Designed miniproteins, single chains, continued (4). Designs and how they scored, part 52

Each design is a single chain, and the fold is of that chain. pLDDT is the mean over its residues in the fold that is shown.

## One batch from the design tools (miniprotein)

Design m13784
Fold by ESMFold2-Fast:
Structure m13784 (fold): chain A 90 residues (1-90)
Amino acid sequence: MQEKLAEVIKKRIDETLKSIEKSVLELVKYNPERAEEFLKNAIEEIKRMLDSFIAANKLSKGLAQEIRSFLDKKIKEIEEKVKKAIEEVK
């Protein structure tokens, strides 16, 4: 059951981050500085919400680490895409 919950959380993280990526990349075309700020704020909120969820559901240390590693990897991918998009509009 816990493994299935981890998969559901990862899917929700991926869907949420894809939505953020689309919004940020669109914003880069008009205001790169605002796009960077929006991405930073969105990442901080997701991390805070995930920490609260892990604590509330008493997830095992292993599952919590797996989900956090997945989130960090996806964040890095989005940050690299946004950085490239900003460089293309300069």
Scores: mean pLDDT 82

Design m13785
Fold by ESMFold2-Fast:
Structure m13785 (fold): chain A 65 residues (1-65)
Amino acid sequence: MLDAAALAEEARRATGSKRITPADVARIAKRLLNNEKITPEEVAKELGISVSAAQKLLAIVKQAL
């Protein structure tokens, strides 16, 4: 089972961004599980974070799946 709250905390710590919520992690995980194309640029724009932060978030979520 994906712990969205734990992954959001890890992502916030890794990126320094408080804008990453468990709901954001759950949404990204569902899209990845459905084989939807997700780019770091798309995530960065949606969450209002840097592309580098979005890359770290996507890596954390992908590793947890």
Scores: mean pLDDT 81

Design m13786
Fold by ESMFold2-Fast:
Structure m13786 (fold): chain A 77 residues (1-77)
Amino acid sequence: PEFTPEQLEELREAGMPPSLLAALERGETSLEALTRASGNEHLARLAYKVLQEKGVEGLLEFFRRNRDKPPEDMKLE
């Protein structure tokens, strides 16, 4: 997947962690890369699944819905 600077800025505003944003900016979208960037397997798995199934729009909605939650409490819905 290719990310525009505008999409990355929207993800930042939605509450995506800076380390995970940096991984996306580098084009690192594998589960392994996201796990290394986030330091949290649960968050990495959810982000990877959303990105694969719904792309950037799904990822934006995911982080907006989970903005005030710790990674362990983040959900797809």
Scores: mean pLDDT 79

Design m13787
Fold by ESMFold2-Fast:
Structure m13787 (fold): chain A 57 residues (1-57)
Amino acid sequence: MTVPATDAELKVGDKVEYKGKTGTIVGLYDVMGIKLVTVEFDDGTYTLLQKDVNLIL
């Protein structure tokens, strides 16, 4: 099951999906009210808007 990350409590170590890719959260940030997540995928590490990822449950 996946849920929008905006509606879920996220933590480092959680698995997420982004555009068909699966990755692991390695960082969480709040910049001026904007929620950001740093996700480690097989092709690299990316910082994304939390609203653009889905939490894998």
Scores: mean pLDDT 76

Design m13788
Fold by ESMFold2-Fast:
Formats: structure tokens, C-alpha cells, sequence
Structure m13788 (fold): chain A 64 residues (1-64)
């Protein structure tokens, strides 16, 4: 259910590749870590990916 460490690293790499600003990338990565490590949320890997993709798209739209 929860993402594996490898899946987390892959998602973080994707964030860094898609967001060129290191501060914006760190903000999205911090949210990703919060979502995965929060026991109250119990999010699936797919739900985490969807949330991250939404955040990346939002950041890309604002910086374009």
C-alpha cells in the first residue's frame, strides 16, 4: 500500500527532473515525504503519485 523506498526515490527524482528550481522541487518533495510518513493519511502509492503529479503540474503552470 505505502510506497517502497525505491518508489519514493523514483518519485523524488521525477520531481527534481520536472521542477528546475531546487527550492520549488524541495517543497514538493517535503509534501511527498509528509504524505507518505503521516500515519493518519494511509495513502496508497497511486494516491501519492496523483498528489505529486498535481503539485508538479501546478508549479510548472505558475513558472511557465
Amino acid sequence: MRPTPQQMEDMKADVRARIPDPEDAKEVIDVLDFLVNNPDLNLTTEQVRQAVDTLITDVESRRE
Scores: mean pLDDT 75

Design m13789
Fold by ESMFold2-Fast:
Structure m13789 (fold): chain A 57 residues (1-57)
Amino acid sequence: MVTPAEQAVISGKVLPTPEMKQKYKQQLNNSQNSSQIGQVIQWMMDQMMEQAEEMLS
């Protein structure tokens, strides 16, 4: 199921910045639901990698 965080990346963010990744990492440390958040971060990074590959290739 799509979470609000996943939808936010899809709807407006094509390529997350390192600052965005750091911010989410801090939120993961503060969260008790780290497993689900970790899945969202992995999905976000997959989206970022796909876009980066498109731009490079």
Scores: mean pLDDT 57

Design m13790
Fold by ESMFold2-Fast:
Structure m13790 (fold): chain A 59 residues (1-59)
Amino acid sequence: GPEEEARKGAGAAAGGAALGSPQGRAGMDLYNQAERLAKAGDAEGARALVDQAGTALGT
């Protein structure tokens, strides 16, 4: 689900060289926000942030 995808994305950004870039940091922030929204029950908002983070990280 969106929360699981947010956790996977955050882990990938943190574990990769991307964390050293502005895009990597922005991606991490978006994944963290997505996880928070998913926990609050906003699955649509969480999905949108996951998609945005993936785009920012060049996925």
Scores: mean pLDDT 70

Design m13791
Fold by ESMFold2-Fast:
Structure m13791 (fold): chain A 85 residues (1-85)
Amino acid sequence: SPSSEKLQEEIYLFIKNKILSDLSISYVTSKEIQDEFKLSQSKTSYHLNNLVDKGKLVQDPTDHTRYYLSPGEEVVFLKHAVEKV
């Protein structure tokens, strides 16, 4: 729906701006997104998972509350997530 797509874009831009504006910040938490956008946990997870599926975000495999910008969007510090072919 238009409202869902717009909200997802706003969430992505918020995350991108937060990570790119401060070099000490490499990720956002699902709780930060939930609080900023006044969403339920399930709606927050839905939108964040959609952004991961689109290749815009990467979820931390050791802490599922943490989300990073994908390397294709901007270079971010990933403490752990090495994959070899």
Scores: mean pLDDT 75

Design m13792
Fold by ESMFold2-Fast:
Formats: structure tokens, C-alpha cells, sequence
Structure m13792 (fold): chain A 80 residues (1-80)
């Protein structure tokens, strides 16, 4: 339903926001991610985006999520 799709979108956005906050904290503390951790987090972001695309055809929401995932991916790579 539209209500379930909205809730699921907001939960997924919250998960990405939490990951981004964690990575930003690590960057501020000078803590580096291992190559294995980088691959793991990038893979999780890719899976999350793929799940969102299966659940909704709202192109504006998909684009917003793609932008958030790409920003988070760049931060993860910077933390390596």
C-alpha cells in the first residue's frame, strides 16, 4: 500500500542516515575502514537500493535514494 511504501522508504532512509553518521564520525576520529569493511558496506547499500526499486515505482523517491546511496558510498571510500 502507499502507506507501507512510505514507511519502508523512511526506514531505509534512516538506515542510510545512521551509516553516514557513523562514517562521518570515523572520518573525524581518523579511524580508517579496511578494504573488507568498505566492500561490505558498499554491498549493503547496493542491496538496499535494489530492494527499494522492487517495492516502489515512485521515480522521485528512487532518485532521492540513489543520490543518498552515492553520497554515502563516496564517504565510505574516503574513510578507507
Amino acid sequence: TPQQNQMEFEINEGIIDLLRAMVLWMIRKGIKLSPEEVERYVRRLDKLLAEVKKITNDQARIQRMEELVEETRRLIRQAS
Scores: mean pLDDT 81

Design m13793
Fold by ESMFold2-Fast:
Structure m13793 (fold): chain A 94 residues (1-94)
Amino acid sequence: SDERLLANLEKQIEELEKKLEELKKKFEEGKATVEEAKELKLEIEILRGIVLIALGVAKIAGNEELAERLEELLERVDELLAEVEELLKELEKK
């Protein structure tokens, strides 16, 4: 069902948000690594791809309500991607 898909995607986003907050705390403590940030970035990029595919399918099917809710989830994933990319840049300073 659409609600089950949305609930599953939201749960995955919440898990990534938690991982990012934990990584930010490690960064403040000087314990965060470039590899941890790269791994989190990859997980976010994979989820972004899944949301984009689901959004494309919803649009082709003419399911405007599902498409709108998936666009909201995509914006949230894009915010996570921006934050992890910023943190990765700070970790890679030579």
Scores: mean pLDDT 90

Design m13794
Fold by ESMFold2-Fast:
Structure m13794 (fold): chain A 85 residues (1-85)
Amino acid sequence: DQENLELTRKAVEEQVEKIKEKYPNVLASSIRQLSPNTTEATVYVEEDGKLHEIKIRARLEGKDIVVEISSEEAGLNEKIVIKLP
């Protein structure tokens, strides 16, 4: 379903842009479609001379988009639920 592909991709792209606004030293980013209902991004940022990997996964779960943001090194572990109509 093309609509589901666009929704999860848009959700991931919005979180990538927020990370770029928060971290001045973004080295690389990649976005990939894992399935019709799941999009993942990986963002590499430098902080205090260390490379941090931030992973963002958006999946369609019933009527909701669940976005998970994680990084062990950056101390990030966030879950965002976007309600669809």
Scores: mean pLDDT 79

Design m13795
Fold by ESMFold2-Fast:
Structure m13795 (fold): chain A 64 residues (1-64)
Amino acid sequence: AVLTQEQLKAQQEALQFIEQLQLSDSSRAFLVALVKKYPEDAAKLLEVLKSKTVEEIEKTFGND
């Protein structure tokens, strides 16, 4: 799929933000996979992640 420059920037920013978070390996892997699978939603995901604490992110995405 062809991504816009804004979508590519949002994907890169989302990946960098996730890498900076002290998340469990499974939570990080899930979020990285989500950004790679849905790059057009990366900006929205980044905003959601920025609105949450690390504990809230783990509770939302790290639950089995």
Scores: mean pLDDT 77

Design m13796
Fold by ESMFold2-Fast:
Structure m13796 (fold): chain A 94 residues (1-94)
Amino acid sequence: SAAERAEAVLGPEGRRFVELAKQLPVDEIGELARAVASRDFERIDEIAKRLNRPELAEHARAVVERITSPEQLDAVLDALVEIMQEKADAERAA
């Protein structure tokens, strides 16, 4: 799963971040993915405040700080894309 792949690359913080992202609307996951890719901590904080999810900002910052390679970044972004696709498919099936 996306959470298992994130945990393999970034440890427990990767799993927790992906689990929190699964709770977000699809559009907000897309904005979060862009903020993570650009290391935009201000945008991460803005998203967390808008959604009233302070734990999202904490874990997203921890994940961004732990990303030291393109491979780790790609793994996180791939996990977020997978979650967005799963949510879009579920909404279409409803």
Scores: mean pLDDT 83

Design m13797
Fold by ESMFold2-Fast:
Structure m13797 (fold): chain A 79 residues (1-79)
Amino acid sequence: MELSDEAKLAIQSAKKNGAKIEEMTIDEFLERYDELPPDTLVIFESGEILTIEQAKPWLEKTRKSPLTGKEFDKVTVIK
């Protein structure tokens, strides 16, 4: 699934503000979330912007967007 325009704008804004931006699979995120700063933002392909505490329990249960119901396999983290 392609990144939404909202997700692209959030990523571009964070990059301009000096934030580190990393794309990873949902499986990588679930393996590595404890290595990320606690203020890390997680962006889904459909444009949802979540905290680690919001994203982790959702992605442990499903790979579907809460807004669109479509499956996705990658997230973008802003740290």
Scores: mean pLDDT 76

Design m13798
Fold by ESMFold2-Fast:
Structure m13798 (fold): chain A 79 residues (1-79)
Amino acid sequence: SKELARQRIERAIERLKKMLENPVLSDETKKALEEAIKRLQELLERGATPEEVDAFLDEVGKLIPEEVERQLIREALAK
């Protein structure tokens, strides 16, 4: 449903914003998270499906260059 997609996007944005508060993240990871938040806000505006949201969150996890930070981001987005 559109409501479920909206809730997933809002939750993902909240979690990514909270992760940006971590001062030990690499600059590359912070930049990737900021871009991901921007794209999630665009998906929220146009009314994406849950499947589109899940696919995008999977791709966000792949864009993180640091392996440990990538795993942390993937786990946060999967919950």
Scores: mean pLDDT 77

Design m13799
Fold by ESMFold2-Fast:
Structure m13799 (fold): chain A 102 residues (1-102)
Amino acid sequence: RLEEARRNLEEIEPKLIKELTEKLKELGVPEKEAEKFAKEIVKLAIRAALAFAAGRVDEGRRLLEEIVELARSFAKKYGLDENKVVEAAEDVLGRAVEAAQA
């Protein structure tokens, strides 16, 4: 089951990175900075999704906290709406968790 989760996450990873990058560009973030942040958030979301799939709920929750903190810090750095950036990052995590369960 973990191998299937990993395969599903590998398939969705480039799509999640692209979609988050485009959303951040629409908010006025330069492309290179948007891509860097999107890659970091997606990597953490995949790690969290795999932790949840493995029954490691405490680790998954810790990674979710890290995602939220990173999103808040990024929003503050670029003068963005903190709630919108956090929501976008949490959406990425939710989609990764869904993919890991499929």
Scores: mean pLDDT 87

Design m13800
Fold by ESMFold2-Fast:
Structure m13800 (fold): chain A 97 residues (1-97)
Amino acid sequence: MSKELEEAVREAQLLLIKQGLEDEAYRLGGLVTELVARGEEELALLLAKTVILLLEQGRVEEAVELLREVEELVRAGRFEEALRLLREKREELLRES
């Protein structure tokens, strides 16, 4: 795992824990581990960074839902769709500042 990915995952998990979302923090860690094992480190990094951005904007419910949707797509082997979902969500969030 790259240092950037390790730092992003740690930050995302700490932000989730601060919201009382310890189960979601654990699930994020497991999902990132699976993605790295599959060579999908870019997808893992984008997921962690998008979760951080949502939590920093107070969009806690959307962060939880995004994590659930990405987890389902990854379990189905739909990595390209997961990457597209994350890119679209990040562009939306950057437009809303």
Scores: mean pLDDT 85

Design m13801
Fold by ESMFold2-Fast:
Structure m13801 (fold): chain A 80 residues (1-80)
Amino acid sequence: DKKINTLKTLKDKITSSATKASKQNPSYTSTLTSLVNDVNTALNNFITAYNNGDKISEEKYYNEFVSKSTSLGELVDSVM
């Protein structure tokens, strides 16, 4: 539960930053939105795997969450 809440907090922070980046540079809105959707999908898949005790899928989706969050953060930094 605490692990899930930590990832949700990180997701909320990066998606908030993406919203600000989109407002400052509207030409990137579609790309930022796509990456936000990827982050949300990875997190939802992680939560499902975590709740099911599927450790292999949990690790896979955690890595996808980290990868997509990193890409989103790099894009946010580049456009702000």
Scores: mean pLDDT 87

Design m13802
Fold by ESMFold2-Fast:
Structure m13802 (fold): chain A 91 residues (1-91)
Amino acid sequence: MIERVPLDEALADARALAEKIAQAIKDNSPRVPTLAVALSLVLVAAGQPEAAREFIRIVDEAEKKVQSGANPEEVAKEFLERADAVLARAA
């Protein structure tokens, strides 16, 4: 049996990871994909696969914007606002 993580604990962990992803985007860090996978796995373990898919999409869009020359600080801010909305819907 796949062990489920409590939703409240998973949402707290996901929010902390989202803040780390936002900082990594600002820093143009190669850690962004690794942090995104970790956040996705936390949400899947909590039974939130749709939220996990939306986070992967949001992170992919943010990375593409930075690679195309967008301001990383503005992209990180937009990412965090979208991340907060996804987590609020999952709660």
Scores: mean pLDDT 80

Design m13803
Fold by ESMFold2-Fast:
Structure m13803 (fold): chain A 72 residues (1-72)
Amino acid sequence: MIEEAKELAKKASELGDPELAEEARRVQRTIENARKLKEKGQEETADSAIQHARNELERLRKKVEELEKKKK
């Protein structure tokens, strides 16, 4: 998940979409924060954040794929 968010941020930057890259970095931070919440015993809050991050990663992945197709 974190590596996937980093890769999406890199690809978005390379494709010339800095806003999409920043969205991917925000998702990465959400996942990192959720891990810390889980360590502190806030599992329900962490699980909600992870679920939201997963949905955002899927959306970002589709946007990056669309940009790559448009580049061709």
Scores: mean pLDDT 80

Design m13804
Fold by ESMFold2-Fast:
Structure m13804 (fold): chain A 68 residues (1-68)
Amino acid sequence: SMEAEIEALRARLEELRREALALGMDPAKVERFVAQVEALLAERTPEGVAAARLYLDILEQEIREARA
């Protein structure tokens, strides 16, 4: 269901937020990603969910690069 997918994406967002902050990424930049993903998920549309997933993939890539 969309509700289960939104819950999973929110869990992923919280995990990525913790990892980014632990790695010393700019808190202002991290909070901008968080705000954008939350706004997209708040739409409760398939398009918003797809866009939120894309933003989470971008944040995850930046975390991987920061770990390198």
Scores: mean pLDDT 87

Design m13805
Fold by ESMFold2-Fast:
Structure m13805 (fold): chain A 87 residues (1-87)
Amino acid sequence: MEFASDTSLAEKQQAAREKITELAEELEKKQKSLSPEEQKKLKLEFLDKVIELAEEVGLPQSYIDLLKKLKEALEKGENELDKIEEV
């Protein structure tokens, strides 16, 4: 077997990145029919989930800090989605 099923940090981090991509796609799909206020709420919920997952699996602090800044900007009514293209 060439695939390890152990709980290495690298595997957990990769699984987290995959989950973040899934959450981003789900967000885009859901937001197309929502009001601006509902879109903002959905984006904030997305960022909260991504930050929590990143902290749980020990993603780099610089990445977590970037996500927190994006959340703060969105809460202030600024649109920072262009910076999330690889989340």
Scores: mean pLDDT 71

Design m13806
Fold by ESMFold2-Fast:
Structure m13806 (fold): chain A 87 residues (1-87)
Amino acid sequence: LEERLLLLATAEALGALLLRRGIPPALRAALEAAAEELAELEAADPEEAELRFAERLLALARETDPALLAEAERLGRERARELLAAL
């Protein structure tokens, strides 16, 4: 649970940073390519598709902008702690 929560919280934090600061062109192109794979998964298993999207998003961010990923990981850890405290 904690590992999945941290993964999803980190992906959510990264998404918020991208929305606020703009999406780097390399990351945008990579996400567009990944979206086709996810459309197939979402039709079969929406929950698995969400997890796979989070994993793919973080992997692509690590390749294109490691500093942005590091900031998202910090925010994701803070968010995961808040969510765990609320449980």
Scores: mean pLDDT 76

Design m13807
Fold by ESMFold2-Fast:
Structure m13807 (fold): chain A 99 residues (1-99)
Amino acid sequence: MKLMEELLEELSKIEAFRNLPSPDDPYYSSIGEPISVTEIRERFEAGEISPEEALSLLGIMITQELHRNPKDSPVYQQALEAAELLREFEEQLRKALES
């Protein structure tokens, strides 16, 4: 899906989403299993997950970054912007599935 590839590429520009949190990060154990956009992209390109599953995982990733980062940090702001981008994409996908 070309739209999904465009979303994944845009989110891959955010450094925090490309890398997993450090294993020594105090949020690593509290946020559950951390996931990167790189892992989500690889699973999607391999056909292991559906577009809906990929969107769900991206939402989890963004939520984890919002919990891990201070509200005044650049990464927190980037995660808020990514959440809006994901919401807009979900609306576009929903419209594309309407008969």
Scores: mean pLDDT 72

Design m13808
Fold by ESMFold2-Fast:
Structure m13808 (fold): chain A 65 residues (1-65)
Amino acid sequence: ASTSLWSDQQRCKWAAQCLKDVGVEKYAEAIAQAKNEEEFWKILGKMPNKDFQIFLAAFPLPEPP
């Protein structure tokens, strides 16, 4: 997939770091392995709502494609 404002490495690194900071390392590992935006959103969809809300406070999600 092409890159935009979100580069694959930058988004995964930043999101993974935020997830580690909020204590959800298993999702951080999965996010770091995401290949594209579809994989990224699929992994986020697996998060419990509580963890997702905490993550959003640290990492406001850009508008999905």
Scores: mean pLDDT 67

Design m13809
Fold by ESMFold2-Fast:
Structure m13809 (fold): chain A 81 residues (1-81)
Amino acid sequence: AAPLAPKKDLDPKKEATELFEKVLEYIHKTDLSPDEKEALMLLVEGVVKASLLSQGYSEEEVDKIIEEARKKAEKKIKEKY
């Protein structure tokens, strides 16, 4: 019930974005089916959600952070490649 200490980073979205970026780079390098790529992204979202919830964020806020981080990571991968 008590809140945990916040992350050392100013933006929790930054860490989520970096993780999604790494996963998207891996997906980009592999020739997986669209369904497999989406399934992998959903699994990664689950891991990020668990991490953010453990940091004291609400479920609604976590879902928004994940959505925004995923979009930013996709943009970064597009710019990188």
Scores: mean pLDDT 73

Design m13810
Fold by ESMFold2-Fast:
Structure m13810 (fold): chain A 90 residues (1-90)
Amino acid sequence: EKLERFAELIKNSDVPLENLIKLLKFLTVQGLVALDTKRPITKEELAEVLAFLLLDKESRNVIFEYLGLEPVDEVTEETVKKFIEALKKF
């Protein structure tokens, strides 16, 4: 539903891949993401994982607190754009 749209917004953003990877590593330490093997991950794969986590309220709250963003009940395109802007400053 909204997953593909949000993933596309993240993938096509100006956020450096390294910033997305830093967030993913943080989420792995928090137990929100499990990685079986260490391999190169693409920006497209990262964008899809992060979009999925943003649609989950508990994961979203952890991410937003880490990035200094206010919690939201519903994720909109504007919410994803705020997330992208915060990641650029990460």
Scores: mean pLDDT 77

Design m13811
Fold by ESMFold2-Fast:
Structure m13811 (fold): chain A 76 residues (1-76)
Amino acid sequence: LHKQGLALARELGDRFGEAESLENLGKAYEALGNVDKAIDYYDQASRIYESIPGQEDKANDVAVQVLKLAVLKVTP
């Protein structure tokens, strides 16, 4: 289970590219209906965006997606 874009970003030390790749993986899994994977990838992307100065809006946007999907997950 390896994604080329994520692997390349990590190899190059590109934190923004890593976060963007994780966000794109979150979107892909959300589109497939895999809420658990989507939340996991969005959470990872949000944490990395939060560590990058000037990307606060991106971090908040992705965090909102995590909260939205988490509401769907925790229904018994």
Scores: mean pLDDT 76

Design m13812
Fold by ESMFold2-Fast:
Structure m13812 (fold): chain A 69 residues (1-69)
Amino acid sequence: MAISVEDAVKRAEEELGLSEEEKAALREAMEAGTPALQRWLTELVLRRGRESGDAEVIEEAERGLALLE
């Protein structure tokens, strides 16, 4: 079962409240493949964690980014 790029972007916008820039980055990441999509998601989680001040979320996201290098 393949999720279309448009369906994934629409779901992410509705569930996560994505900005126009975040939606554009998501489309680009989905076209680039799984490693780019994982990086996009991890960076999104890191931004949200920093906004909320959740140290556990920030630490987990930073660890995820290190594993993608």
Scores: mean pLDDT 74

Design m13813
Fold by ESMFold2-Fast:
Structure m13813 (fold): chain A 61 residues (1-61)
Amino acid sequence: AAAERQALVAAANRGDPEAIDALVEESFSLIKKAIDLIEKYSSQKLTPEEIRQLSLEAEAA
């Protein structure tokens, strides 16, 4: 849930090493998911411009 992530961010801002490690792992998982999503859309023969637009929308979400 979003509340759990906000609690981790608050703990990391206070210097909690366990919270920092958890956020680092989450960041790697998000990057891998983004790559997989791009590859799935590429297999649908999307143009590079469409892929770039989807990446911008994903960053804004």
Scores: mean pLDDT 70

Design m13814
Fold by ESMFold2-Fast:
Order: C-alpha cells, then sequence, then structure tokens
Structure m13814 (fold): chain A 101 residues (1-101)
C-alpha cells in the first residue's frame, strides 16, 4: 500500500524511537542506527504515494536524523531513554516508546 506523507512521518518517528531503544540497550552502535535509518528512507521512497515527493521524504528524514542525534546526545549525558524521547519528540514520542517496550 502506498504511504501518505503523514504515514511516512509516523514510520520515521517509530524508527527513531526503536533505534534509540536499541542503542540504549547496547545492541546497536550509532553508525548502525544511521544505516538502519537510511534503509527506512529508501523503503519510504519505494512505498510513498505518487503525490509524495523525494524532497518531502528527504525533509522528514533530515528531521528524524536530527531527532535521533539529539536523543543520542541526551542518552550519553545520562538521561533515561523515556526522558530523552519525551524531550525531543514530546508526548507522542513517549507514547511510541511505551508501545514498543
Amino acid sequence: RPLTLEEARRVLKRAVVGLAFLYKQGLITKEEAYRALDAVKAHLRATAAPDVTDEQIDELYREAKEALDRIFELIDQGKSLEEAVREVLGEEGARIYRELK
């Protein structure tokens, strides 16, 4: 099924939270997380609805990568994953985290 822009945004937010969780558990490096996020971007480009542009996907990806970078920074500073996700992605991010654990 072709993904809408809003569905693509939700996929990237869930990916950010999931990758941050794996990093916090010591199961993945930052470099592996970025490669996984790149794979999600490629998947979104392949599955996006015809009216969703590559530029729009690139913008969502940039936002997701910036969020992931900020979450990693907060984790490295000693914040809990839930605190880091809530600070960067708000209550929606905290909700996604609770759904994934």
Scores: mean pLDDT 86

Design m13815
Fold by ESMFold2-Fast:
Structure m13815 (fold): chain A 82 residues (1-82)
Amino acid sequence: SEVEKLINQAGLKASSESLRALSDAMGRAMDTVLETRRTGTEEEAEEIRRREMEEMARQSKEALKESQEKEDKEIEKIKKES
């Protein structure tokens, strides 16, 4: 996408074959970056993911508490206003 934008801005006439070659090159470059990053930082990424999952679990527990409090409030209303 970035390379395609540069081709258009430069006014270059590119065949579909040239665009495919550039797209393939960009894909390989991205794969290399991802592989290098995973090799170097996979364990750290796992740790961050675990931390985020733990935080989401806490938020879910709080949401469940609020839902239970709302149910209790609704029951109280029924008892008082029914």
Scores: mean pLDDT 61

Design m13816
Fold by ESMFold2-Fast:
Structure m13816 (fold): chain A 69 residues (1-69)
Amino acid sequence: LEDFRKKIEEILKDVKTLEDYQKAREEVFNLAYEEVKKTKDPDKQLEIVRLAAELINEAYKKVVEREKA
């Protein structure tokens, strides 16, 4: 999960605009989908999805703050 978290953080670090966010979100969802496919453990699948959702939500909040400023 730590390597997965780092990959998502690398994708999200360059997100500045809503357009960047849409592209990054799609990439993160694809990455999460591939990671989920590698495991048969439902607890691990839930952790993968939850982590991806958390990081995507943080990126969205940063973009919205920039747009409102």
Scores: mean pLDDT 79

Design m13817
Fold by ESMFold2-Fast:
Structure m13817 (fold): chain A 79 residues (1-79)
Amino acid sequence: SLLELTQQLADHVRALVDAMLAAVAAGKLTKEQAIARLQDMIAQLDLLIQKYLSQGQLESAKILQEVKAYLEAVKKELE
């Protein structure tokens, strides 16, 4: 289902962010590089959220909005 696929996407995005933060902590990725990657991911999520909202997929859009809020919070902590 779309809802199940959206939840899988959300879980994978969170895992990628966690791996990115671990790389920053290990000195393998700069904060600036992590911020740039987060900005790209946020932009992609925004496009998908707008698409789902325009299609009336409110539950799937909400899952992505929660993931986007998490990424924005992580980005603010790095700034």
Scores: mean pLDDT 90

Design m13818
Fold by ESMFold2-Fast:
Structure m13818 (fold): chain A 84 residues (1-84)
Amino acid sequence: MEKIQELIKKVLEEMKELEELARYYREVEKDEEKAKIADEGLRKMKELVYGGHREAVAKKDPSILEKALEEALEVAKETKEKLE
């Protein structure tokens, strides 16, 4: 339980950071290519988290949500590496 709570907090922070980066690149830097990379990372993270939550509830298996959260964190990492 504690592990899932920690993963949720990390995922929410990473999603917020990517949202701020997408807005920064689009509105301040006017770098649409980097903004799209950040937006795509955010979209993929949201799909993983919402899909994983729905599947975990349907199958009564919290490990599905745990895996989805870990995959979302990897997407955040890969997205930030592409922005460097």
Scores: mean pLDDT 85

Design m13819
Fold by ESMFold2-Fast:
Structure m13819 (fold): chain A 64 residues (1-64)
Amino acid sequence: SLQEEALRKGQGALQAAQALRNAEGEALGTKAYDLGKEAFETGDEKLAKEAIRLADEAGRVLGG
């Protein structure tokens, strides 16, 4: 589901940013993971999409 994807992508983005010690990526990854958890708990599709967007942005900051 979108909510499961949001949770996985948010967690992955945060872990990747922490491994690289990138402060901007970690801030984006933290927001993505928090929104992904909320989307997973509530089933909110809009929160899931926002979490995925922030996770993808974190990926860009980390170099792709």
Scores: mean pLDDT 86

